# Designs tried in a protein design run: designed miniproteins, single chains, continued (5). Part 108

Each design is a single chain, and the fold is of that chain. pLDDT is the mean over its residues in the fold that is shown.

## One batch from the design tools (miniprotein)

Design m19994
Fold by ESMFold2-Fast:
Structure m19994 (fold): chain A 82 residues (1-82)
Amino acid sequence: MSKREIEVEEKIALAEMGVAVLELIASREELPPEVVKLIEEAKEHVEKAREAFKKGNLEEAEEHVEKALEKIKKAFKLLEES
């Protein structure tokens, strides 16, 4: 794999881990609706990033993974403020 492919795959893996942690928290306690929406949107972007990566579209994969990571960050921030 190219260096860029490795970097994009690592970011997708990080986003997948972030979503998994948020879903684990959601399974143990009731989260605010805004946080639930951010988790759902992050999951959608992770899925789109993975599909783009499989097709070799690294630019599209990067765009979706960046959106997923932004939503994950917002979800964790809201949980800290709660």
Scores: mean pLDDT 85

Design m19995
Fold by ESMFold2-Fast:
Formats: sequence, structure tokens, C-alpha cells
Structure m19995 (fold): chain A 60 residues (1-60)
Amino acid sequence: SEEELLERQRELQREIDELEEQIEKNKDDPEKVAELRKELLAKESELFLLSTGKPLEIPE
């Protein structure tokens, strides 16, 4: 259970890192960046929820 949780956290962190690289690579494409940022936020929220048991709140 704990090992599976750690594996999922590592998988999410890898996906977050890949999305951050894609955002930097596509910085001149605002539509693509917006889509990638949505995916990044979703994965960051999932990682935060798994770590703390509550959703990530982002200031408007």
C-alpha cells in the first residue's frame, strides 16, 4: 500500500516534470501552453491530494 502510493507519487512527479519541459518548449504557442498548464495543475492537485488528503487551493 505505502509502496504503491510512493510509486504513484513518483509517476505523477515524472509527468509533472515532462509537462514543465513541454511548457518551456512550447512557450511561443499560447494555446498549447494553456492546455499543458491545465494538465500540470490537475497532476499537481492529484499529487497534493495523495500527500495531504486535501485538494490544492490556488489563488485567483
Scores: mean pLDDT 78

Design m19996
Fold by ESMFold2-Fast:
Structure m19996 (fold): chain A 81 residues (1-81)
Amino acid sequence: NKYYEEGLKAYQEGDYEKAIKHFEEAIKKDPTNYKAYTNLGLAYFEAGDYDKAIEYFQKALELDPTSLSARAGLQAALRAK
């Protein structure tokens, strides 16, 4: 998914607002992409929106309960709040 790749690039560049928009489009195009939900959670976490980060990490875990990255992100966001 092109949007997912563009979201990853924006995230790596520290442009979390742009990363959020791209990951939201990636999810809209493929709502089963648990990695896009995890990375959207990470982008919200870096932007300081811990409530949104928690929400998206939980959605990622609903799609893939075995995701270590989504679980770690959820724990970090809950502790930061």
Scores: mean pLDDT 88

Design m19997
Fold by ESMFold2-Fast:
Structure m19997 (fold): chain A 84 residues (1-84)
Amino acid sequence: SPMEEEIKKLLGKALEYARQGNYEEAYKLLEEAFKLAKEANDEESIKQVAGAAEFFAELAELDGDYETAEKFRKLAEEAKKYLE
């Protein structure tokens, strides 16, 4: 679907920012992807957001950014709550 394609694009861009250490922009893009996935009630996309958030939390933690890692883990927990 067009929404699924847009979500995939947002996830890819979030990964690029996370790899650059720009966790603030990566987080914003994940929040946008999560919003779109919830609006579409797309369980597969919500699962992808949860996985990306967990991965970015690990990256931030390895970089010593524990506050940002906690934000990503909370986002992952929120996403998982929609996966019934």
Scores: mean pLDDT 88

Design m19998
Fold by ESMFold2-Fast:
Structure m19998 (fold): chain A 83 residues (1-83)
Amino acid sequence: MLEEVRRRAEELAKELEEQGYPDAARAVLLVAEGVIALQEGNVEEAKKLFEEAAELIAKTAESLGFDGEEVKEKWLKLVEENL
């Protein structure tokens, strides 16, 4: 159910925002919309949403002391290999 994916993402995003990770919250919402786009057959839209999420994932990783560029590259590789 597409509405269930969106609902769960909204719940997780709210929790992340309350914990002080607004970029992670936005990334979760973008990943959910990307999954929905894939299920609707819109691969190009899904790629754009996943790329947007990668930027926010990298930003969150950097704020936690990780190499954001490495995290972003690994995320984008997983997206490319599964699309």
Scores: mean pLDDT 81

Design m19999
Fold by ESMFold2-Fast:
Structure m19999 (fold): chain A 64 residues (1-64)
Amino acid sequence: GAMAAQLSAEAAREQTRLDEEVKKAAEFYKGYQKDPEKYLPELNREAVEASREIDRLDALQAAL
């Protein structure tokens, strides 16, 4: 029915979006592995943010 078609279309759109984001991330990291100096400034910022998120998750786990 129409509802099944709508849900299928929405799921397909989300899957395509996720696939594109994963592909972009993979291409970025491949670029970093080939030429780290070119990507270091952005990755340093991302590394700091990732470190903060890890600390936050560790604190949350310790509180549980």
Scores: mean pLDDT 71

Design m20000
Fold by ESMFold2-Fast:
Structure m20000 (fold): chain A 91 residues (1-91)
Amino acid sequence: MKVGVLAVSRDEEAARAAAERATAALEAAGHEVLGRAVASEDLEELRRRALEAARELAEAGAEAIVVLTDSDPERRALALEAAREAGLPLL
């Protein structure tokens, strides 16, 4: 299937690394993958960027989404909300 990967972090390199790692694993499992990494120290900016990225994944034909965050509960919550608002089932 076509799987979206949404990596959300405070740090751009961490988000990119997480997205690349998940993409490699999903492609090895036989999926077509679309990766998006978003990062900001500002939670409201991060929320907006995560929602836009999730919508882009849905518009590009992603059938499901993998959400990758650090251990911060607020960043985890906004990333999951973005996936839900985009209408993508969580993998």
Scores: mean pLDDT 85

